# Designed miniproteins, single chains, continued (4): the designs that were tried, part 110

Each design is a single chain, and the fold is of that chain. pLDDT is the mean over its residues in the fold that is shown.

## One batch from the design tools (miniprotein)

Design m15812
Fold by ESMFold2-Fast:
Structure m15812 (fold): chain A 96 residues (1-96)
Amino acid sequence: SEEEALAVVEKSAEKTMERIKELIEKGDLRRAEIEAESFLGLVRMQYWVLRKAGELSEEARKRLAGILEKVEAFLKEIGMSESVIEDVRALKKDIE
């Protein structure tokens, strides 16, 4: 369902941001990038499923875009590579 997919993405965003922060604090920039890209893969999959099921409401799109905006702001603050930040922006545009 739409609410279940959104809940999965929201919880995953929180967990991913925590892991990225820990990895960067330990100097593991490569694994931090992999965690960010894995999260984007999850969002793409949930978006695809909702779109195919005809369950992608305007409110769901806004919530997904809002989650991606929070993740983008976090990644910019923590100094993530521009390639990862651009991947977030591209996905946000596809959803909006």
Scores: mean pLDDT 86

Design m15813
Fold by ESMFold2-Fast:
Structure m15813 (fold): chain A 106 residues (1-106)
Amino acid sequence: SPETLQHVDEIISELSTLFVKLFQALDNEDFEKAEEYFKEIKKKLAELKRLLSPALQERVDRDFEYIEELLEEAKKSEPKERVLLVTKAGMIFIAMLTEVRVELRQ
């Protein structure tokens, strides 16, 4: 429905903002703030998933598990490697949210 698409776009917009804040916190080595933003991302992603088909929920879960792995590795990495890992996580995050938008337009 149009109302569902609007709600999805609102959640995706908030998720995108939270991810930018997460990136900035990790870049500043503020791991406590990064953890707070990550928890908020998980909450918003759970809200988004309730609006999705089971098949799309499974895809989102797999992509997000990989994002979590990359971010955990980034925390343990030298600054140079951290930037690369966080950038990779961001690319997967954008692709995941794009897939959600494309599927819901059908």
Scores: mean pLDDT 86

Design m15814
Fold by ESMFold2-Fast:
Structure m15814 (fold): chain A 88 residues (1-88)
Amino acid sequence: ATGKMDVFEVASAPFTADGNLVKNLKVEKSGNGFKLTWEAGENAKPPYKVTYGESGSTFLKEAIVAKTEFLIKGVDLSKTYTIAIEVA
């Protein structure tokens, strides 16, 4: 198993973390959403698949992102969110 996905649990913003695929992940509050920014790791070139939703939810959303930046809209800021980033 090559660890092709970074998974983060975001309970509040601002949040910062380094993964194996992506570096310097920043999660910032943007209105009722999260603005994500990151740096490409050595083994992680765009496009990326970002999987996101409330932690423990069976209904996670997916987006294909050609840049190292993504806006998640319409989050419940009282909830913890799972955010997973992988190479698409």
Scores: mean pLDDT 78

Design m15815
Fold by ESMFold2-Fast:
Structure m15815 (fold): chain A 68 residues (1-68)
Amino acid sequence: SIEELKEKWEKAKESLIEFIKANPDYPIEVVIGLAEAETKAEKEKLSEEEQKVLEEMTREIIKEIRKL
């Protein structure tokens, strides 16, 4: 469901932020690139409505990562 997708990606956002803070020498752009690639792969398995929600949440995650 869309609600489960939102909860899953909110937790993914928090995990990615923790990973970046724990690994300051790791290039942030590589993390962003991997997140974008995973999002693209996941979209192929989702309905059009779920794809739109995933795209919005991925943009939010990338914005939060770029603030670090």
Scores: mean pLDDT 76

Design m15816
Fold by ESMFold2-Fast:
Structure m15816 (fold): chain A 73 residues (1-73)
Amino acid sequence: GAKEAELERQVALGVLSIIDGVSKATSSPFPYTPSIEQLFKIVAQNLSPKDKEEVLFIAKNLEVPDDVIQQLT
């Protein structure tokens, strides 16, 4: 249901934020993998306007493909 979708989105956002934090802490690019791509697709399905800016920032930092970024806009 809607509450389950919101929880799944929040968990995916949390995982992406941890990945972004690790990348910044190590000063190294984090490898873009199919698993990371799937996380971005999950958050794209139910993005609030407030979360959209943060998710786009993380996506650009992780150098995700433009087609995935377009799904977030």
Scores: mean pLDDT 70

Design m15817
Fold by ESMFold2-Fast:
Structure m15817 (fold): chain A 96 residues (1-96)
Amino acid sequence: MMNELSEVLDRVLRGELRTLEELEEAKRFLEEALRELEEEIKELEEELERLEKDPSTEKEKINELVARIVALELLKAEIEWALDRVREQIERLEEE
């Protein structure tokens, strides 16, 4: 999963996607990855809320979970950026 996402992101960054078919495939892949990532972030935020309500929870565990959420939010921003670039390239190729 991460290797496939990194490969797609790298190909978008390098401008290696040249055909409408490749761009549409990348768009679908990135949209699915974004949806799955948003669900994972939501689940981690719900876990964080549960841990914060338990006074026996170690601060280290809370800090680790917060760090993971932040890392996923940064990845989300990168995927959104790549999607915007792919959409712009599709529009240019579909220009009448």
Scores: mean pLDDT 81

Design m15818
Fold by ESMFold2-Fast:
Parts: C-alpha cells; structure tokens; sequence
Structure m15818 (fold): chain A 95 residues (1-95)
C-alpha cells in the first residue's frame, strides 16, 4: 500500500540524516503542505497516487539538506529509494 511505502521512505530518511523519525515526518508534512499549495495555485488536480508521489518527494528535503552539510549518503539507501520509486510507478500503472 502507498502508506507503507511512505513509512519506508521516512525510515530511510531518518537513517540517512540521523534525525528522529518524528522530526522527519514533521518536516515531510510541512514540505508536502507547501507543495500542495503550489500545485493548487497552478490549477493542478492531483489524484491519490500523484499526492502520494508528492509526499515521497517531500520526504527527500532533509536528505538534500544533509548532503549540503557534507553528509555522505550510503549507496544501499539510494538503492532502497530507487526500489520504492519503482513500486509507486507500478501502482500508478495498475490504476
């Protein structure tokens, strides 16, 4: 389910950044709300799968910040994110 994929992304971001899971969730929800506002202003109507994809993208904000602070991302974590992205794309094609 999309919710399970989202939780897996939050756990990966927590491991990559060293931030507590609850902090990652908070930052992700704030980034997601901001992205949804921008989509609404652009007149875009998002379906549930597109909203889930946007939420996953919003979780990557803390990862980008960690890279800017000089933190190295393990290749294993990058592969896990790739696998989650493929699962989301598969779910989109099923609909």
Amino acid sequence: KLEELYERVLELVSRITGLPLEEVRKLTEENFAKAMELAKKAGKKLNEVEKAELRVQSALGPVTQAIREGREIPEEAVRELEEIAREIERLRKEE
Scores: mean pLDDT 75

Design m15819
Fold by ESMFold2-Fast:
Structure m15819 (fold): chain A 88 residues (1-88)
Amino acid sequence: HMTEEEKELRARVKELEAKLQEYLQSHPTVTDEMVELAVELVREYLKLGDYEKARIVIETLEHWLATQGKEPPEELRKLREEVDKALA
């Protein structure tokens, strides 16, 4: 049985995934709001122990930022280090 905490985390993940998808469809460039949304999604995946999905979100965001000539924020770099350590 899923705990109430896990149900809440999964509902939050679904909400964040939907919001990020909507932003990606409606915006031609990566915005600060999209970065914040993706960072929150990574944090929720880490709470669920879903390190692989967290890694995919981080790599996808880093790729989009690079294609726009933007540097990833330090917060994203720290989250990447946490995920890499967990998957090592």
Scores: mean pLDDT 77

Design m15820
Fold by ESMFold2-Fast:
Structure m15820 (fold): chain A 68 residues (1-68)
Amino acid sequence: MELDFARAAAKTAELMAKSSTDPELQKEFRKASEDLNAAVEAGDVDAAREAIEKTIEVMKKYLKKQRE
């Protein structure tokens, strides 16, 4: 289940990187997508959980900027 969620999160992060106009957010979302895909490829559930948590942090930054 964690790996399936990580795959979905990776696709979302990739889309956010492509659609974001903020270069820093583009870079953070791209890194999040890469880290999530690496964890899924390795089958590393702990790494996937950490990457998901980091992706949530980036998403919170994105949402804060959208509300401002």
Scores: mean pLDDT 79

Design m15821
Fold by ESMFold2-Fast:
Structure m15821 (fold): chain A 92 residues (1-92)
Amino acid sequence: EKIEKLKKAIELAKKGLEYLQQFGKTGDPKYAELAAKYFEEAARLLEEVGNLEGAKYARQAARDALLPTGLNPVIYGRQAIEEAEKALKELE
């Protein structure tokens, strides 16, 4: 269902942000790879529910998580969550 997919996308994107924070603390590239994976999964769910803007931000977060670009993946990950939460409020 649309609401369940939006909630799951928010959960996955938040997990991606948590892994980015672990990458920032440890420097271990496995956390950047995990962040990218979770953002890509969130993007797929957002696309399935027709939230194309949220999906675009989540995919950009995934790409930037694998690049040495500092805060960009955090910014895009937060934007993906914001778009999903906005859509969720419109359904509730």
Scores: mean pLDDT 85

Design m15822
Fold by ESMFold2-Fast:
Structure m15822 (fold): chain A 76 residues (1-76)
Amino acid sequence: MLEERIEEARKRVAELEAAAGKDPLASLSEEEKELVYTSMALGASVAETGTLSPEEKEAAEKLKEKVLKLKEEELK
């Protein structure tokens, strides 16, 4: 389920932090970190099942909108 996949994504980020000796997301806000974890969870769902559930599709659309807004703000 999406929540379980988000928890898996958080664990993977923690493992990467331990391996690299630094937090790759340290420069991001808590909201931005949640977007990254959600993105990783949705990617894992597609990799395992080849598709997204309706709830995951809605989460993906909201994620895309938020990421685009953040990128536009960064470029301004």
Scores: mean pLDDT 70

Design m15823
Fold by ESMFold2-Fast:
Structure m15823 (fold): chain A 61 residues (1-61)
Amino acid sequence: MSEEELKEAAEKAIKGGAEIAKAGMSPDAAQRLARVEVLDAGGSEELAEEVGKKARELAEK
């Protein structure tokens, strides 16, 4: 994936994590899953942490 595609994948992971949390998963689980998805897609650890944090924030809404 290009860096741009990784960024799009990160945005998708954030939204997906938040939706899963609204369905019954904890915010912690949403954060962890979003982080793992970014890393699995080839994203940096720094990006994975940022995406996970945002997924958690959305899940707590």
Scores: mean pLDDT 72

Design m15824
Fold by ESMFold2-Fast:
Structure m15824 (fold): chain A 69 residues (1-69)
Amino acid sequence: AAGQAAADARGQEVADKIKKYSKELENDDELIERVNAMTTEEIGLEMYNAKNADEKIKIGAAVNVAQKK
């Protein structure tokens, strides 16, 4: 059931972090400009080199915010 995936505590935590970071990053014009200047390959390399899951979530949120504009 789709509801069972949403009940996963880790999945919910990740979703909440993405939502929070995306909302905070909407007001970070410098970060949005930097991400928009990056190529797909450079973004992929930053995600690959991310030290932990939280850093990967932040990079993903920044890309999503930049792409919405």
Scores: mean pLDDT 69

Design m15825
Fold by ESMFold2-Fast:
Structure m15825 (fold): chain A 90 residues (1-90)
Amino acid sequence: MPSIIEIAEKIMNSNKDVVEAVKELVKVLKELAEEGKITEEEIEEAFKYVQELIQKRLEEGKISAEEAKKANDILLEAYYEIKEEIRKKK
C-alpha cells in the first residue's frame, strides 16, 4: 500500500485546480477511514502535508487566496469528520 503522503502527493499533483484536488483527496481519505485502513496519526500527517502544499502554491502565485481559503475550509471540515469516524470504530 502506498503511504498516506504518497496518496496525497499523487492526488494534489494530478489536478491543477486545488479545490477539486482537495475534494478528491477527502473522498479517498474518507473511504480509507470507513475501511479501517488509516489511523488518526496518518490523517494528521496527510492534512499537515496538504496545508503546507496549499501555502506553498499560494506563495508561488499558482493559486489565489480565495482558492487557498476554500481548499483549507474543505480540509478542516473533513479532518473533523474523518477523525470522529476513526474514533467511533474503536
Scores: mean pLDDT 80

Design m15826
Fold by ESMFold2-Fast:
Structure m15826 (fold): chain A 85 residues (1-85)
Amino acid sequence: MELREKAAELTEKAVREMAEALKSYNDGNIEEALKHFEKAKELFREALDLYRQAVAAGDPTAPEELRFVEAMLKEVEEFIEKLKK
């Protein structure tokens, strides 16, 4: 299904942005880490909307993927707030 495939691509991009954010954080570059986490947040929000649409369209895999993206988005938002202090 078109919606699920696009949501999966956005989720993969978001996960890559999180990996870059963690690398920047480990390198001591908090400003770069925040930029990557903010990008991951945007991508997860887009994926979330598309997975919600896929669930509504009856995609059998989308409910599980939707829950994953919701959990990841919450984690990224909590990490951003922690880094901002």
Scores: mean pLDDT 84

Design m15827
Fold by ESMFold2-Fast:
Structure m15827 (fold): chain A 63 residues (1-63)
Amino acid sequence: SLETVKELLSKVLEKEIKVPKEKVPDIFNLLAQGNEALEKFAKEHPIKNLEELIELAKKYFGK
């Protein structure tokens, strides 16, 4: 299940959100840690489409 979620979400991040392939694992780990981790990272590093990433986190991890 987690492996399938990782595969599907990685494809969405790469193809729909346009995250660079090399950064997909890092963004996946941030999404799994939740919105607070994403917001903290964004304060130090500009994240394009941060709002879309937060919505993905809610969809796949925020049940």
Scores: mean pLDDT 65

Design m15828
Fold by ESMFold2-Fast:
Structure m15828 (fold): chain A 71 residues (1-71)
Amino acid sequence: DLEAEAERLRERAERELREIEERREEVEAAVAADDSQAARNGLRLLEMVRRALEEGSDLFLRLVEAKRALL
């Protein structure tokens, strides 16, 4: 029950993280092709979003562990 839900939620978080990674690669390729300040700002923004998502995933895993202890 709870374990199956935890696994599905983790898979969902991993998929979202991968989508962010793919967008980061696209922006990084654009930066390499286009020598512009706008491209650099885009890459930096994606990096900040990735960090926030990574922190969210860690907190999410901690929540899952806490719920398992209550089970």
Scores: mean pLDDT 65

Design m15829
Fold by ESMFold2-Fast:
Structure m15829 (fold): chain A 78 residues (1-78)
Amino acid sequence: SLAEQLAALQATEEARRLARLSVEIAELYASLSPEQQARFEERARELEARYAAQADDVAAQLALAEEVLATLRELLAE
């Protein structure tokens, strides 16, 4: 159906966005000092807890990835 085709296209686009965010997250994390990495791990536990109930929601995964990226950028600015 058209609705199924549209949903598949949207899912593919969201997957590509998540992949791009994941690459940026990995690059920023690798540039953190050990002290910044420790602080990130504490904040990451809090973020995971907030999104645990929505693990199968792609929109929630994108929101989580964006919050992770913002947290990494904040730590790098210190």
Scores: mean pLDDT 78

Design m15830
Fold by ESMFold2-Fast:
Structure m15830 (fold): chain A 95 residues (1-95)
Amino acid sequence: SMNRKRMLLITEIAGKLLALDKEGAKELGRKAIEEYGFSKEEAVEIVREGGALAIGLLEGLKKSSVDEKEREELEKKIKEIEEMTKEIIEEVEKL
């Protein structure tokens, strides 16, 4: 079903972003349109939701951490994922 494909793409994009694999996440956004038949607007939302899932996980880890260095590393990773998600959305909008 399209809902199942959507949820799998969101989860896979989140996984790529957590690995800081911008190109892998971008390719999944492109495949949402080209292989899975989502609209451009739907593909943008899939990428946005994948980024939000990745950031939400890292924010949860940051809030539970008692180590200042770990919190700083998680904050840097959150910012990198925010920037990558924005750039991927801009590239998907151009397809």
Scores: mean pLDDT 90

Design m15831
Fold by ESMFold2-Fast:
Structure m15831 (fold): chain A 67 residues (1-67)
Amino acid sequence: AVEEARKAIEEAEKYANDGDVKKATDALSKAYRAIRELVEQGRYEEANELMKRFLEAGQKLAKVGKA
């Protein structure tokens, strides 16, 4: 779950940099699901750190989509 979320966030960051809004959005959805699994497992510290990175990637994608 932690590894899945990290990889998905990294993928979202990469696609956002490439301007691929569709692939970046799909990767963010995958990351969100993995973070939710961590919350369900009671792994709140890891989920919070990954959620912060998820939000940063989402903000980056939002800027690309408006450019």
Scores: mean pLDDT 79

Design m15832
Fold by ESMFold2-Fast:
Structure m15832 (fold): chain A 60 residues (1-60)
Amino acid sequence: MEEEKVREKLLEAGMSEEAADQTILGLKGINGKVTEEDGERIARTIKNGTPGGLAAARAA
């Protein structure tokens, strides 16, 4: 399922399990479904919008 691939990409980008699940639910609520392209865009935004997001997540 595309949802599972999106979830994996969000986790790889440094998002927590809860945040990834909430993001998927939000996208499903807005669009009715989640695509791999949506996941890729969000993961890229996390990496670019939060420099050191992985370091911040490890510090928390």
Scores: mean pLDDT 68

Design m15833
Fold by ESMFold2-Fast:
Structure m15833 (fold): chain A 55 residues (1-55)
Amino acid sequence: MSKEEAIAALAEAGRRGDSAAVAEAMKQAGVDVPAGTDAESTARAAAGGITLLQS
């Protein structure tokens, strides 16, 4: 998927509290899932990382 699509998917999954969807979106974006994370923290960190990669 595109980075824009990945960021959108992460934002939606994190906002829903769906950790499984967050993990899938991170894998699709090529970002490793951090160990011991909750959905909101994981989505925020992953979205930030993807955004920095675009910059």
Scores: mean pLDDT 64

Design m15834
Fold by ESMFold2-Fast:
Structure m15834 (fold): chain A 100 residues (1-100)
Amino acid sequence: MESVKKALEELEKGNLKEAERYAAIAASSAGLLAVAGDLERARELAEELIEVAKKFLEAGKLDTAISLARIAARILERVGDEKGLEKAKKILKEALEKKK
C-alpha cells in the first residue's frame, strides 16, 4: 500500500510526524478492508502495518508502535492469520515493556 511505503520513507528520513500520519491512513485502510470482507488485502496490509510498527518501536515511538500493533493484531485475528497475529503480539509486548 502507498501509505505504508510513505510511512516507512518518512520514518527513514526522521520525519516522525508525517510517518505517523501515513501510518494512520494505512491502519484506517486495513480496518476498512476487513469490514468490507476483503480479508486477503486486509491481511496483507496488516502484515505491512507490523513492519511499520516495528520501525516506530526502533525509533522510540512506543505509543504509535503499540497502536499499530494492536490494530494489526485485531485484523490478523479476524482473518485467522495465527503467524501474523503472533508477530503483532511480539511487537506489542516489546513496546509495552519499554514504556514501563
Scores: mean pLDDT 85

Design m15835
Fold by ESMFold2-Fast:
Structure m15835 (fold): chain A 80 residues (1-80)
Amino acid sequence: NIEQLNNEAKEKIQSLLNSGADSNTIIEVIKNYLKALGAPDDFATVAKLGNNEPVPGLSPEVEQQAKELINYLKNLLSQR
């Protein structure tokens, strides 16, 4: 369930940010989330999603959900 995976990822990201975790730790959460969705979990895919660029081979629904999670993270980081 994509919605459940999104909620779990958001909760983990929020907890890690509250504990002062570094960007590498947060990126690992994003990569694990992408892997759970069956998406490529390499840094290039994370970068494309963060830049709102299309990811070849990803379904539109999965791409939209992953971009939403990345934008959520970007908004949290912009408050720091």
Scores: mean pLDDT 74

Design m15836
Fold by ESMFold2-Fast:
Structure m15836 (fold): chain A 61 residues (1-61)
Amino acid sequence: EEEENRKKEIESLKKKADEYQREADVLTALAPVLGQDAIWRAAEKAVELIKAVVGMIALER
């Protein structure tokens, strides 16, 4: 019962992280016209989001 709720929450968070990843990819694609600083910031943001999701998945273990 509780395990099912936890799985749904993790799955929902994974989907949200995927959406954030897509936004970061779009920002990274636009960064060449905005400048190198924008590229670095977009990439760093994406990496942080991935690490957060991985950490949450590890907690379910």
Scores: mean pLDDT 69

Design m15837
Fold by ESMFold2-Fast:
Structure m15837 (fold): chain A 116 residues (1-116)
Amino acid sequence: MELARELLRVLEETIELLEEAIELVKNNAPNSKILEKLERIRELLDEALAIARRLREQGHPEAAGVAEAVEGARETVEHAIDLVEQNAPNSKVLAVLERARALVERARAIVREALE
């Protein structure tokens, strides 16, 4: 249960940072600021994935679904980093970040259900 609660906290922090990154893109913030947020989000997703894998090793049935959603979010954030580095249109960056947020929200929902 403590690992699941730690995972929930990491996922909630990740969602907050994704919302901040989305707002920075909408406000045409410098790419350097956007990249700083995305790098921090990637670090949190790596942490979330490590916790999810540990929960899977302990036999928690929900852990596979969480790991899949977090892995998808991580790949999506890496794609967003590439787009920002290539000066892609803000509309493409926003679509990718909103997809990442949906995947993290899915992971959070699975963890919340497991804690009920």
Scores: mean pLDDT 88

Design m15838
Fold by ESMFold2-Fast:
Structure m15838 (fold): chain A 72 residues (1-72)
Amino acid sequence: SPLQARIEQVELRILLFEITIGSSEFIRDRMERNHPDDPRAQAMVAQMRRQIEALRAEIDGLRAELAALRDQ
């Protein structure tokens, strides 16, 4: 059904964003541990933190959409 297809599409998007966040957090944590006093590494870590927060906000919106779709 069109409804089921949309639910599956939203679930897949959430999964892909969660995987992206996990990979980004792993890279961020390694950069922070290996280069704590490097200003360029600090700038990259700050950028990655902003990107992770933006992705988390996208997931929150998708989870709200998923809940609304499931209530139909």
Scores: mean pLDDT 89

Design m15839
Fold by ESMFold2-Fast:
Structure m15839 (fold): chain A 97 residues (1-97)
Amino acid sequence: SPEGEQAARRAADAMEKAAEVGKKGSLEITNAGARWGTAASAVAFDAGNLEAMKRAGEATQKAIDVGGRAVPGRSGEQGLQDAIRAAEEAEKNAEKA
């Protein structure tokens, strides 16, 4: 949905912003990650939003790279990869319908 796409972008933007102030905003990065997970789950069930999810994933990865020490290790990356895979599966299923 357009709302899911916007939520995913907003979560990625929030994580990028949190990373810039991550020295004092580590909790904001964690909260942004949680919001991203929720938005990614919503977008994964909307095949039309796969590209938006990939862009949000790229923004989230940049935030992780910038704020590294404040982001939970590999589990966040795995969650993002799982969300992208779910979106790809949703798109494939929509094409078969």
Scores: mean pLDDT 48

Design m15840
Fold by ESMFold2-Fast:
Structure m15840 (fold): chain A 94 residues (1-94)
Amino acid sequence: TIGIGIKTDGSAKVIYDSGSVRNVSAQEALAIAKTFNGIEAVLSDVDTGIEKRYTGQEGSYAAVQEVVDSNKVGLTASVTAEDGRQVGIGVTEK
């Protein structure tokens, strides 16, 4: 279970369950999110209220890729693994 904040400048922060923070690139954060092996994801846009559900590992990869590629503040994805662990990824300016 981790939190990932993608910044509009192409940097990112990864926040682990331990409270440890890693400063990485958006591409490194994307690679970390894909290593999670999610089985489902929900993509949410806070500005439009639109939610998209993705299923399977391919769907979870598509959701996290869309967050990174959009570079849109307020776009987030919640990815769930088979064991119930979660990773949250979103675009922020801070």
Scores: mean pLDDT 79

Design m15841
Fold by ESMFold2-Fast:
Structure m15841 (fold): chain A 62 residues (1-62)
Amino acid sequence: MKELAEKLAEAIGKANGVKVGQSGINDILEELKDKEKALKLGEMAEGLGENELAEKLKEIGK
């Protein structure tokens, strides 16, 4: 869970040219506890080109 949140935060940061801090990582971790939100985070990761991360997040959302 924590590693997935950190990888997603890194992908978002790269897309926006900024570094996502610990607060953003913690917000992603809380969203990953919700099945519907985890699925949406997986779709976002897929849109960022992070296909392996997207599959893992979508599996949490099943």
Scores: mean pLDDT 80

Design m15842
Fold by ESMFold2-Fast:
Structure m15842 (fold): chain A 85 residues (1-85)
Amino acid sequence: GSLSAEEEKELAPLIKEYEEKIKKKVEELKKKGKNYIATVRPKTSQETLDEQIKKAKERSKIEEFEIIEFDSVEELKKKLEEFLK
């Protein structure tokens, strides 16, 4: 499910640590001619995730859209490391 308010506060410093790395990767992809958006957020239902991706692509005509969802500190670290490859 979603993270508690306490867990989100504990994860905020980790998200900030990766903020500049994520920003640099997104800018590199945009320079290659891709209209790309990446978002990091607490885990939602798969149906909510799929609906939000679909709506974002329809509204903005975004070519590539990535959402990194996490349910724990360990999952966040693993997904961010994979994204930053």
Scores: mean pLDDT 64

Design m15843
Fold by ESMFold2-Fast:
Structure m15843 (fold): chain A 54 residues (1-54)
Amino acid sequence: SAIERAKAAIEELMKKNNGRWPSQKELQDIAKELGVPVSTVQQALADLVREKAR
């Protein structure tokens, strides 16, 4: 799904940036690269944050 692809792209970016959460600009860049709405990438980030928050 688009959410799953966005999650994978976020996790890949975090491997390159020492595990830091992506900036708003980086989320926009992922959205453009994948051809999905920025809202889809933001939802994927929210899901990952929730999953890792405990």
Scores: mean pLDDT 82

Design m15844
Fold by ESMFold2-Fast:
Structure m15844 (fold): chain A 116 residues (1-116)
Amino acid sequence: MEPVFRVVLRGDISFEGARKALDAVAAGRELTPEEIDALRGPPMTLEELKEVREYARKRGLRVVVLDSRHPELQAEALAELKRIIAEDPGAEVYLILVNATPEDLARFQAAVEAAR
């Protein structure tokens, strides 16, 4: 069984916006494009990105947070993803892609496939 990846957020998302999106996901609701635009704001700091990850964990969500401005998080995110897949190969994993380009997403997906 293959893991399911769901992209929740893309672009310059605010800290409060990320929390609102995670609340919607935890409730089983998809965000509309209009709602996603309303979540835009200043780039999150490294500490805010870590708080978003902890917020998701407390909600019981398996979340990987990526931000191209914080490359140190990319290694940690990949390690966490490998751990999740090793524990549950069919896991539903939610991706928060802050400031990530399509190329960043492609590299991350390639790294996940190589780690299987």
Scores: mean pLDDT 72

Design m15845
Fold by ESMFold2-Fast:
Order: structure tokens, then C-alpha cells, then sequence
Structure m15845 (fold): chain A 94 residues (1-94)
């Protein structure tokens, strides 16, 4: 739903919030308009997880644009939990 230009504007307007986030979360927010396959490949995660991350990232950006910081934090927390689970799975299997 968001254009690349809208994403850049939202992140620039919320630079302090964005800078505090983990690298992988920042990557997904910056690249939310990228194909899900590219996000999955770049992060080394399943397509299903990448799709969920992309939707959560879109929700976070929409919340930031609306000034709803609480909704943005909830969406970011979902992203962190999804990434954390994939990290745990990799550690157990690797």
C-alpha cells in the first residue's frame, strides 16, 4: 500500500524511533515495498515468516504516519518476536 517515497518520508520523520530498532527490523521497514522473496532471501527466513514481517512492517509504518506510537510499537514487537523465533529455530537446528 505504501510507496517507496512514503516509506522514506515516514522513516525520516521518525528517525529517533527508527534508530533504536534492531538491524533486521530496520531492514524490513526500509524495504517493505520489496518482493517478499527478496526479504526472505536476505534474512534467510521462510517466505511465510517474511510475508508476516512485511505485513507487520506495513502496519508499523501506517501507525507512525498516523502518529499512533503505541500501535507502531506493537507492530515492531511482532516483527521482533517473528525474527527471534527464526533465530531460535536456526540455533536449535544448526
Amino acid sequence: MLSREEVEEILAANAEFFAQLPEEVRYVLENVTSPVEEIARRLGIPLSTASRLQRAAQAALEALRAGDEAAARRAVLEMELLLGLERIKRAVLG
Scores: mean pLDDT 85

Design m15846
Fold by ESMFold2-Fast:
Structure m15846 (fold): chain A 94 residues (1-94)
Amino acid sequence: TTLTVEAYPIRPESEETRVVVTYSGLPDVDKVKIRIIGLDSGEVVEMDAPKTDSTTTVVLPKKERRVTATVLGYDEKTGVEQVLATATVEAEFL
């Protein structure tokens, strides 16, 4: 699995952080989620995600200097959650 994460303030004075999550080459799993954690605020956003190669944009409601994005796979039979890929990045201030 390949994961690329980019984080940006929407504007220099913005309270929000925009996170772009791109992943490819996922193993065969029953369900996929993206989990984003803002490391300054502790805000957590989770969303269902496609099992195919994908680019998703998530907006966090707080200004974050650092975010962690995790791609999670689930086995429907066992309920086991697998971390497929994770990355922590610093927000790029334009």
Scores: mean pLDDT 79

